# Designs tried in a protein design run: designed miniproteins, single chains, continued (3). Part 10

Each design is a single chain, and the fold is of that chain. pLDDT is the mean over its residues in the fold that is shown.

## One batch from the design tools (miniprotein)

Design m8314
Fold by ESMFold2-Fast:
Structure m8314 (fold): chain A 62 residues (1-62)
Amino acid sequence: GDAEIERLKEEVIELAGKLGGEVTAKVAEHELDRLEKQTSDKEELIKKLKEIKRILQAQLGL
């Protein structure tokens, strides 16, 4: 749902910030807002956000 999308976006932005600092976090926020606008299917958006989160967690050794 909408709450899950917002939570996943926040988690991805935090992970991006841990990886590359505040500039990377701001770029991630902008890219996620664009992705949300371009992805009409909420389930597909959640799937994409979960995959992005997984990739960032792996890069951080989590």
Scores: mean pLDDT 84

Design m8315
Fold by ESMFold2-Fast:
Structure m8315 (fold): chain A 96 residues (1-96)
Amino acid sequence: KENEEIVEGGVKLIMDLIRSVVGDSPVISKEEIIKAMEERIRTEARSEEEREQLEAEGDFVLNIFLGASVDGSDELTMEEIKEVLRKVFLEALEKS
């Protein structure tokens, strides 16, 4: 289906962003996202503008995690996040 290509493209983009923040861990936690964001800002930010951009990317990843953790779980697998993203993108495309 055409929509499947759009969904998979979106999932890949977001998963690549998540991995750029938290690394290649198969399981992530809210604390790991926060620590990874802080470390990335500390080591990679070369300017105030870059710091703000990295903060925004970290907040975006954290919001995705919180959305996927609807049961209040503090830890999620990368596969669980991918499944939630696929579902969200499919629902968004069906409503548009």
Scores: mean pLDDT 73

Design m8316
Fold by ESMFold2-Fast:
Structure m8316 (fold): chain A 72 residues (1-72)
Amino acid sequence: SVMDRLFELVGEIQRILGEIMKIPEKREEGEKLSREMDEKIREMNEKNTRESVEETVRFLEEIKERLRELLE
């Protein structure tokens, strides 16, 4: 389900963020991306529509890629 995908992505992002937060030089950008994720999830919860969940999944895929690039 789209909700299962959302929860999987959040878990993966939290793992990558945990690694980034151990690296002082990358912490500021990691915190910025974490805030963008939190804001998008907040907006999704306020809208409470299937379309907002699907949009959030797409957004989190992009955040995950940006975090992986930051970690490398």
Scores: mean pLDDT 87

Design m8317
Fold by ESMFold2-Fast:
Structure m8317 (fold): chain A 80 residues (1-80)
Amino acid sequence: MDEAIELLKKALEAVRAGNFDEAREYLTKALDILREKPEEYLDVLSLVSRALTHLDRGNRDAAIEALEQALKEMEKLKEK
């Protein structure tokens, strides 16, 4: 869980810096971790997939919003 959260934070900072290729690399690594428990991380997986779609479209603000929501969902799961 903590590794996936760190990767999502790094992806968010990369998107904010305009480094979409670096962000995509971090998101791919996060997806690999999250897919080990798909039932637990279903909402986060959906949000990360949306962020990748927005990056492919060049929609920086939409990608940031999706990643911020993914981080909020991860923090909720960590508090349980």
Scores: mean pLDDT 83

Design m8318
Fold by ESMFold2-Fast:
Structure m8318 (fold): chain A 110 residues (1-110)
Amino acid sequence: MEGTGSATETAAATDEAIQAALARAVGRAVEEATGLDIAEVSDIELDITDAETLADGATRQTGTITAVATAADGRRYAVTMEATLTITEDPAANTVTLALDASRVTATEL
């Protein structure tokens, strides 16, 4: 099963909050691409192949995301996607915005 999905999440500028926001963004992108009802995303691995700084100071990273998604019914899926992740920092608010654009989203039941 293959599709496209996108999600935007904002988090406090801490590693823990950013990781949680990334997990939410991945889950939402998988839901959009596959129609699955995703309860949890874990074991997120980023394989970044390209990174650039945009004119507005945001960082765009492209690569592959691999994760394990647990659906609301308890079934687990190995998820892989080609992803563009745009990271925008707001120092005044002490927040980070993650914009995920995913293609070739696949979910294989474990």
Scores: mean pLDDT 83

Design m8319
Fold by ESMFold2-Fast:
Structure m8319 (fold): chain A 89 residues (1-89)
Amino acid sequence: GSRITYQAIRSSRQQVIDAISDRFGIQYNSIDEGFQDPRIRSGYYMALGLSLPQMINSNSVQQAQQIIIQQARNLTDQDIQQGQQLFGI
């Protein structure tokens, strides 16, 4: 449900950002600094959007967290470009 999805999004934000930063070799000292990078922002929104249908159908916060983190780890350069266009980044 929406509560599970919301809690999973909030509690996994660091791991999602870390997955994107590791994937694209981006260094940052804080979440706020990292989120200023257009690749991290577009990657985050793409991971979120691509994960939402499965997260809504998840039975636990932990399951929903695994879905979005895995999606973030599997992002491609094409996904980042698409995210920049879709979200105006």
Scores: mean pLDDT 81

Design m8320
Fold by ESMFold2-Fast:
Structure m8320 (fold): chain A 62 residues (1-62)
Amino acid sequence: MKAVVVGVNVSREETEEAARLLAEEYGADEVEVIEAEDHAKASELGRKAKAEGATAVAGAGV
């Protein structure tokens, strides 16, 4: 399965750590990390990822 993590206003390291935890929890074979400029873009990108076949989507950030 594919998991996607979208980061907003966080370090790359924090987003990658969240992606690792998500992959472990859901047993994802593929994890994609996306950085968004704000929460509105993060929500849009998360919805798009689900529409494109991601089975788990998580957000990281302020």
Scores: mean pLDDT 72

Design m8321
Fold by ESMFold2-Fast:
Structure m8321 (fold): chain A 95 residues (1-95)
Amino acid sequence: MEEEELRKKGEEAEKLLNDPDEEKKKEGEKLVYEVVRRYELRRRETEPELVAQQRARLRAQAAAAPAERAAEVQAALDELTNRAEVAEKKLEELE
């Protein structure tokens, strides 16, 4: 299963991050972001309705929230919306 592949990549990343070689640590960081990106894309594919419902709830909360909390709710919505994209950018930075 894809979950087993991601788990194995996570274990490989942990080993690389514990290596005293800086290049190996960089490879480990790259694997961590690759795993995060794949998990988020998988979640969007397997649970699209639940993801859409969560985003709708956050948008409604942002609209109803006091001004001081609206920014926090919007930041949470943005994070959920672009978590895979953030991981992809980190992978590009680690090239």
Scores: mean pLDDT 67

Design m8322
Fold by ESMFold2-Fast:
Structure m8322 (fold): chain A 80 residues (1-80)
Amino acid sequence: MKIPEPTPEQLALLREYRAELGKLADEAVAKGMKPSTAASLYTAGVLRLVGLMLDGASVEEIRREGEAYLEKIRKLVEEA
């Protein structure tokens, strides 16, 4: 078994997604969220996209799933 190599487009999406998740995690901590909770949300989001990439998901599917997760986290931070 060989793990598929991510495309440059998938790697670019992952970098952008990590940056946005990191920013949201920092905002959550600033609003009083426990650092461990924020780190767990960040890790879960990153692993979700990595899993999709390893399963051979399209760039469009990865982007859609990433955006959906970011919106859920933004709402959670706003409702703090």
Scores: mean pLDDT 80

Design m8323
Fold by ESMFold2-Fast:
Structure m8323 (fold): chain A 80 residues (1-80)
Amino acid sequence: SMIDEMIRIIEEVAREKLSPEVQEVVREAIEAIRRGDFEALEEKMKELNELAKSLSLEEQVTLLAIGGELFLAARLVKKE
């Protein structure tokens, strides 16, 4: 499905460009989206925002892109 393909791409980018600690929170956000647990997703997005404050500019830019992609994936799941 389109959502599965989007999630796969997000996971690949996170593995390549983010530290393992940040990758773990991204994985948890993806699992929340897969379950349709948008309250858990909101909490994970807040965790990513707090982690971003201590990251390099390059990781911050990557997280901004991933955050937008996670939001889009969540919107697509809600419409199904």
Scores: mean pLDDT 84

Design m8324
Fold by ESMFold2-Fast:
Structure m8324 (fold): chain A 55 residues (1-55)
Amino acid sequence: LDEQIKKIDEAIRKLNEAIEELKSQPPSPLVQAKIDFLKEQIENLKKRKEELKKA
């Protein structure tokens, strides 16, 4: 198991935890913008993980 993949999985897990924490707050445009930003970071990390698996 690749150490870099493990670090990416850990980062994705932490970002998902942050999103769940934000979802527990009252809904607002600023909270939604933060959730969307974190989701974009997760998607970028997933793409990086796929590239590492192909290499």
Scores: mean pLDDT 81

Design m8325
Fold by ESMFold2-Fast:
Structure m8325 (fold): chain A 83 residues (1-83)
Amino acid sequence: SEEKVKAANLSVAARLHAVAGIVDPEGLEQAVRDAIDLLKKIAELGYKEQAVETAESILKALRDAGAPEEVIEMVEKTLEEIK
């Protein structure tokens, strides 16, 4: 369905925002906020499992990159809200 393709594209976009924030730490908080907005949109479209998997992938990438705890907590809170 078009919605399933849209959810997949939003998942990719959320991951790309997280990577961009990791590469440019000055923009990290905003990039993570943008990724979170996309995660919520995936869940709203009814693709909750895909939103959870995408959030877990972002969380792992942020932890592996040594992102600030405050930013990690934003994603953890969003993941628990989506679950």
Scores: mean pLDDT 88

Design m8326
Fold by ESMFold2-Fast:
Structure m8326 (fold): chain A 65 residues (1-65)
Amino acid sequence: SSGATAAAGMGIIDSGGKADAALARAAGEHAQRGDVEAAKEYMIKGGASEEDAELAARGALKAAQ
């Protein structure tokens, strides 16, 4: 759902990553597919810490349901 993409994007921004829309979208799309590990990896590439990325990925996965 669109909620997963939004949640993943917010995770990257809130962590101070300020990643471009492509990284935020990729993280959200992986979360929508249930691929939490890939979603976390894209959030970390966007500047999120591993802990913040894990929390954001879990939130995005839940929002995707």
Scores: mean pLDDT 64

Design m8327
Fold by ESMFold2-Fast:
Structure m8327 (fold): chain A 89 residues (1-89)
Amino acid sequence: DDEILEEAEKHYKEAMKHFAKAMSKMDAETKEEVERLLSELFSATKKEEAEEILEKLREIGEKMDAEAKEEMEKALEHLKKMLELLQKE
């Protein structure tokens, strides 16, 4: 259990690093939307809710330049791995 939590925390930290890089290229309104979606994601208790929020974050990334899109994709991959670990029994 502790090992799973430590691995999930590592993925969270990596996701936040990649989000910071992507967000550095965003306007203030887009940054606020991403921060709101991340808050909603970490408050989600159901897999379906988390998947919907991840899709919205992916769609924001698709509208960005290639470098920012790559950083968003890496961030979302790490968030997905974190959520998968937290759901493992």
Scores: mean pLDDT 79

Design m8328
Fold by ESMFold2-Fast:
Structure m8328 (fold): chain A 90 residues (1-90)
Amino acid sequence: SSRIQQLQNRIIDITNQRYQNSTSSSQDNYQQGLQYIQNGDYDRASDIFRSIGDVFTSNAFRYLNTAITTNDQSYVDQAQQYIDQQQRNL
């Protein structure tokens, strides 16, 4: 639980950094994706991030959601790998 909460906070923080650094053409999509995250709708958020080519953020939230719903630690590890890759791209 605490590891999932720490990972969730980290993914949200990195996504907010990307939102702030995004181009005007992607900025509305980042804002919409973050709104879906606030509502707990990680699948819709993931789809929005994928639509703008942010596949690492998309996969991080998708695997995080799967980890939460299945309680499967392997999906936590996958979400972490995607967000680690995204952080290197900042």
Scores: mean pLDDT 84

Design m8329
Fold by ESMFold2-Fast:
Structure m8329 (fold): chain A 67 residues (1-67)
Amino acid sequence: DDTDRALELARRGEELIRTGRRHRRRGDFRKASRHYHRASRVYRELGDDETARRLRRTSRRLRRRAR
């Protein structure tokens, strides 16, 4: 059932966001950016394009801070 797959993807996306937030709080913007980018991909697969775009924007911002 695609619903079971969607629930697993949502759980994975939430975990990636939590890990990204942890890295961001510690000032590790490179690791944070990578986790938000991965989360964005998961939410795109879920069809939540708005959340995916927001996460991608956050990832790009953090990547710029890492440089």
Scores: mean pLDDT 85

Design m8330
Fold by ESMFold2-Fast:
Structure m8330 (fold): chain A 55 residues (1-55)
Amino acid sequence: SQKLQEEARRQRDELKENAIKVMSEKQKTWDDDELVKAAQQISQQIRQLDQLAQQ
């Protein structure tokens, strides 16, 4: 269980870090609607990983 929690935390932190980089790059080519949808999807994945990290 503890190893799975550590893995979930690493994936969560990695996803957050990667999301910042990706969204910054995509601001140059994507419209606001696309950016909002992408941000919502990333936020949902982060939330799921955060819940797993707490279990």
Scores: mean pLDDT 77

Design m8331
Fold by ESMFold2-Fast:
Structure m8331 (fold): chain A 79 residues (1-79)
Amino acid sequence: MDEKIKELQKKLAAGEASEEELEELIELMAEQEGLSEEKYKELKEWMERIRKLLEKLKNIEGSLEEKQKALRKWREEEE
């Protein structure tokens, strides 16, 4: 279970995760943590936001460090 979550998280971080893979990741994380329906919805909304940000990062040329910097900046700007 943990290995599958890590694999899906890596795909998400690379901007390569499909909507199906994102949904699978959310389900696995919710199952592992024993999340309520409300927490499941919060996780789903948060993960969809992260997926959209990572998809935008896929169009930016740069090193992994530059992509991480951009993601951090965008997270700070969405407060």
Scores: mean pLDDT 70

Design m8332
Fold by ESMFold2-Fast:
Structure m8332 (fold): chain A 86 residues (1-86)
Amino acid sequence: MIPREKLEREIAYSVEEIKLAVDLTVAKRQGDEKKKKEYETKLTILSAKRDALVDGKSLDEVREFLKKNGLEDLTDEVIKEIEEEK
């Protein structure tokens, strides 16, 4: 990846992470356990996508990361999305 394109993608992911972190903090303060779990899951998926698309990690590393975070059932869907975004 050209250094500028990598930086622009990294910034875009960082902005999305900040937005989700705000939503998660609001859910935690409101005691909304369902929304808290939803936003934690979205943040984990976003981190997996960033690892592949910004940091060049292998799809096998992404699969292991998702499995380790209890998202094994979503692994194939997330991998497919990463392959389509490449």
Scores: mean pLDDT 80

Design m8333
Fold by ESMFold2-Fast:
Structure m8333 (fold): chain A 114 residues (1-114)
Amino acid sequence: LDTEELLKYLEENPILEVEVDGETLGLRYDSVSKELTISLEKDGKTYTLVYNLETNKLKLYIDNELVSEKTVSKETTLKDLLLILLKELMKLSEEEAEEKTEKFLKALEEKIKE
């Protein structure tokens, strides 16, 4: 799934949710602030990533508490953002993060093409 295709969908559909293995991934895009928000709930915690497409700044939250802030590459993809969420914020192993990312990307692509 291409980031441009996702953003175009989110401009018309402000909230996109997919479920994989009992976990719900939520995406929201604010076209005014240029912020893409990705949220995942697991074990009573909410893990949130906010990416600003204009500044390339990334903010990571656990239960609405800011835990990390960084600037990422202009070439950063949706796959890269999901891997950051799963590996850096949720502390999943490389193998678990990669497998879960592919499942979420497939679910998002199928939902957008409905």
Scores: mean pLDDT 84

Design m8334
Fold by ESMFold2-Fast:
Structure m8334 (fold): chain A 91 residues (1-91)
Amino acid sequence: MDSDGYVVIFRDSQTGRVLSVRGIGGPSDNVDRLLQRLGQQYGTPSGRSPNIHTLDQAIQSGLRTYQASGVASIQRSTLDGVTVYTVDLIL
């Protein structure tokens, strides 16, 4: 497991619009810098989710928050040395 944490981007699968950006896991300056940059870039809420520790918990939280019917795709990438999961939601 990545002890430095990672970022989850929730996106609308139809429009490609970013809904929010969340930091998951342990403290990391790289994660915090990336969260600020992506939040500004997309004009969306960004921040850490202190009660969410796994990717599955993050996905379940996103499904509930956006009342999504499901997940269209999950993509893993690396930005600025940080692991990023892009989760496309079916709204």
Scores: mean pLDDT 79

Design m8335
Fold by ESMFold2-Fast:
Structure m8335 (fold): chain A 76 residues (1-76)
Amino acid sequence: LEERLRELEEEYRRAAAEAQAAAGDRELSELSPEERALALRAAELLAEALKTKAELEGRTDKIPEIDAALAEARAA
């Protein structure tokens, strides 16, 4: 799990940089579908990293909050 967390954090960092380069300082509502897809990919990787960290720390009570936040991001 710890190894997987490092991999997810690295992938998230790359995806977030790509999304930020495409979107800049624009709000989610101003993004094109392609730009939103990049932002969503970064959000999905962050959610997976946070869930993995929660499992490592025994804080599985945080998983529903992370899933809810990701679902909200997908709906936007």
Scores: mean pLDDT 76

Design m8336
Fold by ESMFold2-Fast:
Structure m8336 (fold): chain A 88 residues (1-88)
Amino acid sequence: MEKEEEKKRIKEAVRKAVEIAKKNPKKSENDLFAEWLHEQLGEPVPKTSPSQAQVDELKQRALEAGIRQETLDAAEKAIKIVKEQLEK
């Protein structure tokens, strides 16, 4: 039962990541992933590009908030794929 809820959460999180990437084609993969992390945490997105250390801190906070590593990996991969498709 919990594993089915996890699958639904992963699907919804990936959908949000794809929407963010499609709406912001000029942003870097790190900027898009940080924006998605801020949205998952219910926080406003800063106007400044994050450092890698800030992205790592956001990932840690997301894990502490109950977002699983598998969800983070799926969202990051989805952003990368969308960014590659928009580069064409």
Scores: mean pLDDT 77

Design m8337
Fold by ESMFold2-Fast:
Structure m8337 (fold): chain A 99 residues (1-99)
Amino acid sequence: MEKEEEEKLKKAKEAARRSAELFREAREKAKEDPNAAGGYIVEAGNEALKLFEEQPILKELGEEVKKGTGEALKAANEDIEKAIKKVEELEKKLEEVAE
């Protein structure tokens, strides 16, 4: 019965959507307070990874989120606009999975 697989996929898509929302909120906060941008990005990444721990099928996406969060954090110390773009790229990847 394929319903159990559909329910797991639905929960995974919901976790991806929620993760995209967390990064969107972090991006908006980073624009308002660039000096705290790194903190907002790390917080969003940590919360997204917690959501993925509940969804084993998202393991690869979790690694991408971890990598992208690290790259955005590094950029936040040098170029806030670059950090914002990297967060937007993570949001788009997460939204594609949520489709």
Scores: mean pLDDT 79

Design m8338
Fold by ESMFold2-Fast:
Structure m8338 (fold): chain A 65 residues (1-65)
Amino acid sequence: MEAVYRVKPEAMDEAVERASAVPGVEVELDREKGILTVRAPDLEAMRAAHEALKPLIDAGLVTPL
């Protein structure tokens, strides 16, 4: 499954690191557009990736699309 996030430039490297730490998750970052695409094999992995990004979401640096 796939989820798309808007990421501010200052959070891009941290967002990739956090989401990529989840087993089975693949991450694609478009630095020019500020778009992070997270691909997960199942809903549990996707939820884990979202939770890993939550500190950045709560800080307003990452926004689910």
Scores: mean pLDDT 86

Design m8339
Fold by ESMFold2-Fast:
Structure m8339 (fold): chain A 88 residues (1-88)
Amino acid sequence: SLDETIQRATAELTEAAKKVYEAIKEKDKEKIEEAVKEFEEVAEEAERRLRELVEGSEDDPELKRRAEEALRKLEEARKEFLEYVKKY
């Protein structure tokens, strides 16, 4: 379901982001780069799953719109987070 996909994406992205924050706290540039790469991979997979829901929802306009909104919010949050971590 869309709600399950959003909840899973939120949980996985939260854990990946925590690793980035911990690496920043440790001031280890290599560890930050590795954690950011993991975050990007998790975000890309979450976006892929949401795009599949959008494409699979042609017969359900309401579900399609909700999935498109979730995808846009995820893409925006990803960009904002990456802009933030560029400072480190």
Scores: mean pLDDT 86

Design m8340
Fold by ESMFold2-Fast:
Structure m8340 (fold): chain A 98 residues (1-98)
Amino acid sequence: SMVRELARRYARLIANQAPSRELLRFLTEELGLSLAEAMAVISGYLATKDPMKFAEWLVLLARLQGKEEQAAEAQKVLEDPSASLEEKIEAAILAVLE
């Protein structure tokens, strides 16, 4: 699906420390998040430059949206030591979108 291709592309960019402006554009224009939601998601990433903080905040946002099953599935990927950073970020993006 276009949603999965978009999630995979941006997971790669985020894992490679994409500029904060590009991340804000992705969250607001592509994912349809409010500016407040987008800023919450990237706040940890901006402070630490750690893409895992971006993934963690997306999973939290999915839980706040009532997507408990999607968030739980994404959390399993985040905790899987065999999963790549890109796979973890992709799972977190999909939890918000699905």
Scores: mean pLDDT 76

Design m8341
Fold by ESMFold2-Fast:
Structure m8341 (fold): chain A 70 residues (1-70)
Amino acid sequence: SLAAREEELARQIRAAEEYLLSSDDIELLQQALQRVRGLIPQAEAAGFTRVVELLRELARRLEEKIRELE
C-alpha cells in the first residue's frame, strides 16, 4: 500500500540520518545534502508529506553539521 511504502521510506531516512550525523566527512555530508534536496520534489510529487518533512529536517541538520565542521 501507499502508506506502507511511505512508512518504509521514513524508516530508511531516519537510519540514514543517524549514520550521516555520526560522520565528520564533509564531502560525504555535502553529497548527502545535495541528494536529500533532490529527493524533496520527488516526495512532494508522490504526496509523501511525512517523508517531505523528514527530508527537510535532515537537510537542515546536514547544513548545520557541515557549518560546524568548516
Scores: mean pLDDT 86

Design m8342
Fold by ESMFold2-Fast:
Structure m8342 (fold): chain A 95 residues (1-95)
Amino acid sequence: MELSQEEKKYLMELIAEGRTLEAEEIAREKNSLDVFFTLSMLSVVAAVAKTIEKKTKNPEEAKEFLKKQIKKIAETLGIELSDEEIDKLVEKLLK
């Protein structure tokens, strides 16, 4: 059975918190490793955002890039995120 929107959001939060192993275990049990691999791109885009901040010395440019990438990843998986949920994910990913 497909992951619910709430379950997909929960996996996204786990990955953003660095709890990637727990997210993988849940996705594997639900036969949704494809969702997990798509969401794991959050770690890659966070690393790119940190690189942008270092090169531009502009934290806002890095945050805007990360918000845009989070929206694209969410859209790919049919996840609907509020602006507040996106801001919380950005904060967690940049820690």
Scores: mean pLDDT 84

Design m8343
Fold by ESMFold2-Fast:
Structure m8343 (fold): chain A 61 residues (1-61)
Amino acid sequence: SPVTEALVAEAREAAARNPEKIEEMIAQLEEVLRQLEQQNAPPEWIAAIRAVLEELKRIAA
């Protein structure tokens, strides 16, 4: 999805600018994902947040 790709690119840039905040960003997005799943949000939104989390976790490793 172009939207998912854009969000992943923005997350990558944010992580590069503030590497000390990567763990905080991961924690915040994991909470957002939990809330979206509990509220039965559209699958596209859940997939986009999961893609961003995967990229941030890859960078943090």
Scores: mean pLDDT 84

Design m8344
Fold by ESMFold2-Fast:
Structure m8344 (fold): chain A 68 residues (1-68)
Amino acid sequence: MPSLDELFRRYALRLMNARTEAEMEAVFAEAAAEFGRHASPAQVASARRALTDLMASILAHRAAKAAA
């Protein structure tokens, strides 16, 4: 059974490789469901927050590159 850290790392890589916001949302939804199978609700909430922050950072980086 994968650890939360291993799951987070795998989904973080998938988010970084996602090409559209729709694809990112799909990855996020899948990650949230998978986290729920391996951790308490509080740990899932923390992991979801970290993943949300990562997604925001990726989108901000892509927007900045597009604006330059």
Scores: mean pLDDT 78

Design m8345
Fold by ESMFold2-Fast:
Structure m8345 (fold): chain A 64 residues (1-64)
Amino acid sequence: SIEDLVKEASQQLNVTQETFLKFLQFAKENSDPFNQVQLGAFLRSLGLNLNQSHLEALYQLALS
């Protein structure tokens, strides 16, 4: 389920579930959520330093 995915993704990225949901909302609002400038600005606004490849893999699972 999406709830289980959010829980697992949050644990793997060492962020809160609320933070991962904010990322999913950011991705919904952006045509290219993995554009380095846009993603970098989003992550800096939250004080985060996340692995982009790991985040992208978890996002693709959320789309399935």
Scores: mean pLDDT 77

Design m8346
Fold by ESMFold2-Fast:
Structure m8346 (fold): chain A 85 residues (1-85)
Amino acid sequence: SMAEERRRRLQDLVDRIREITAKFKEEVKKNYNDQSKIDEIKRKAVEELMELVKEYGLEDFVTRQQIEAYVDRLVEKIKEEIKKK
């Protein structure tokens, strides 16, 4: 059914976002003392997420600014987690 096809496509999108996010977290944790490297990793993650937005036809629903804000929040969350150790 069309509903099952949409659900499967949505699950694929979620899985791909999770993979990008997991790699992003690992790279930020490895480079947490290097702000220049974190900025490079952030730019790469934004580009990868924007490519998914384009691939799934979501450009009307998700902006680059929202993706950048999401990635910025992830960096802050990772830095907080490291500080608690």
Scores: mean pLDDT 83

Design m8347
Fold by ESMFold2-Fast:
Structure m8347 (fold): chain A 65 residues (1-65)
Amino acid sequence: ARRAEIVRLARERTGRSVGTALRLVESEEDLALVAGLLPAEALQSFRFTVPAELRAALDRLIAAQ
């Protein structure tokens, strides 16, 4: 349910929907899923909506794109 909601919100591609999707991220697996759906610029813009403990993992995923 949570991962399906993350995918739906990420695909809507609005500032609100993307921000909500990133706030629903609870694990590096969820983060990798979102990183596969959004360009690096969007991930950078919404970096602070990701839980603090996952921001280093997000930075690695952005660098890998």
Scores: mean pLDDT 76

Design m8348
Fold by ESMFold2-Fast:
Structure m8348 (fold): chain A 59 residues (1-59)
Amino acid sequence: SMMDQSVEIIDKIAELQMDSSASFQDKIEELKKLYEQATHPAVQKMIEAAIKQYEKALS
């Protein structure tokens, strides 16, 4: 279901944010893939905010 998909995406976002072994570039790439899969506006906004935070850290 759409709800189950949203939960899976949120869990993956949390795992990516907690992964100290992944580079910020790798996290941005994976977040962009999750953004394309996300159908819920709130989840899309969460991903967009996370991408912007990592992009600022790389500047």
Scores: mean pLDDT 82

Design m8349
Fold by ESMFold2-Fast:
Structure m8349 (fold): chain A 84 residues (1-84)
Amino acid sequence: DVDELVGQIVQLINSAIKSLKNGDIESAIKNLEKAIELLDYLIRHGSPELQEAARSLKEDLEKALESAKNGDIDSALKILEEMS
């Protein structure tokens, strides 16, 4: 169910935002990595419209993940909040 997968991705992004705001960088990284895995699934198995959206979201999540891993929490939050 595509709607269920999209809902899971949104929930993981919101959980990552909450974790970053609480200083729980490890949990934020894990949630972002799980969201990227679900986006990879949509890129392989979704409709063409969903594949394009999933590629764009994955690029933004990878940038947020890199910022979080580098301790740049403000940049990571800005990217994630613009997606939510």
Scores: mean pLDDT 85

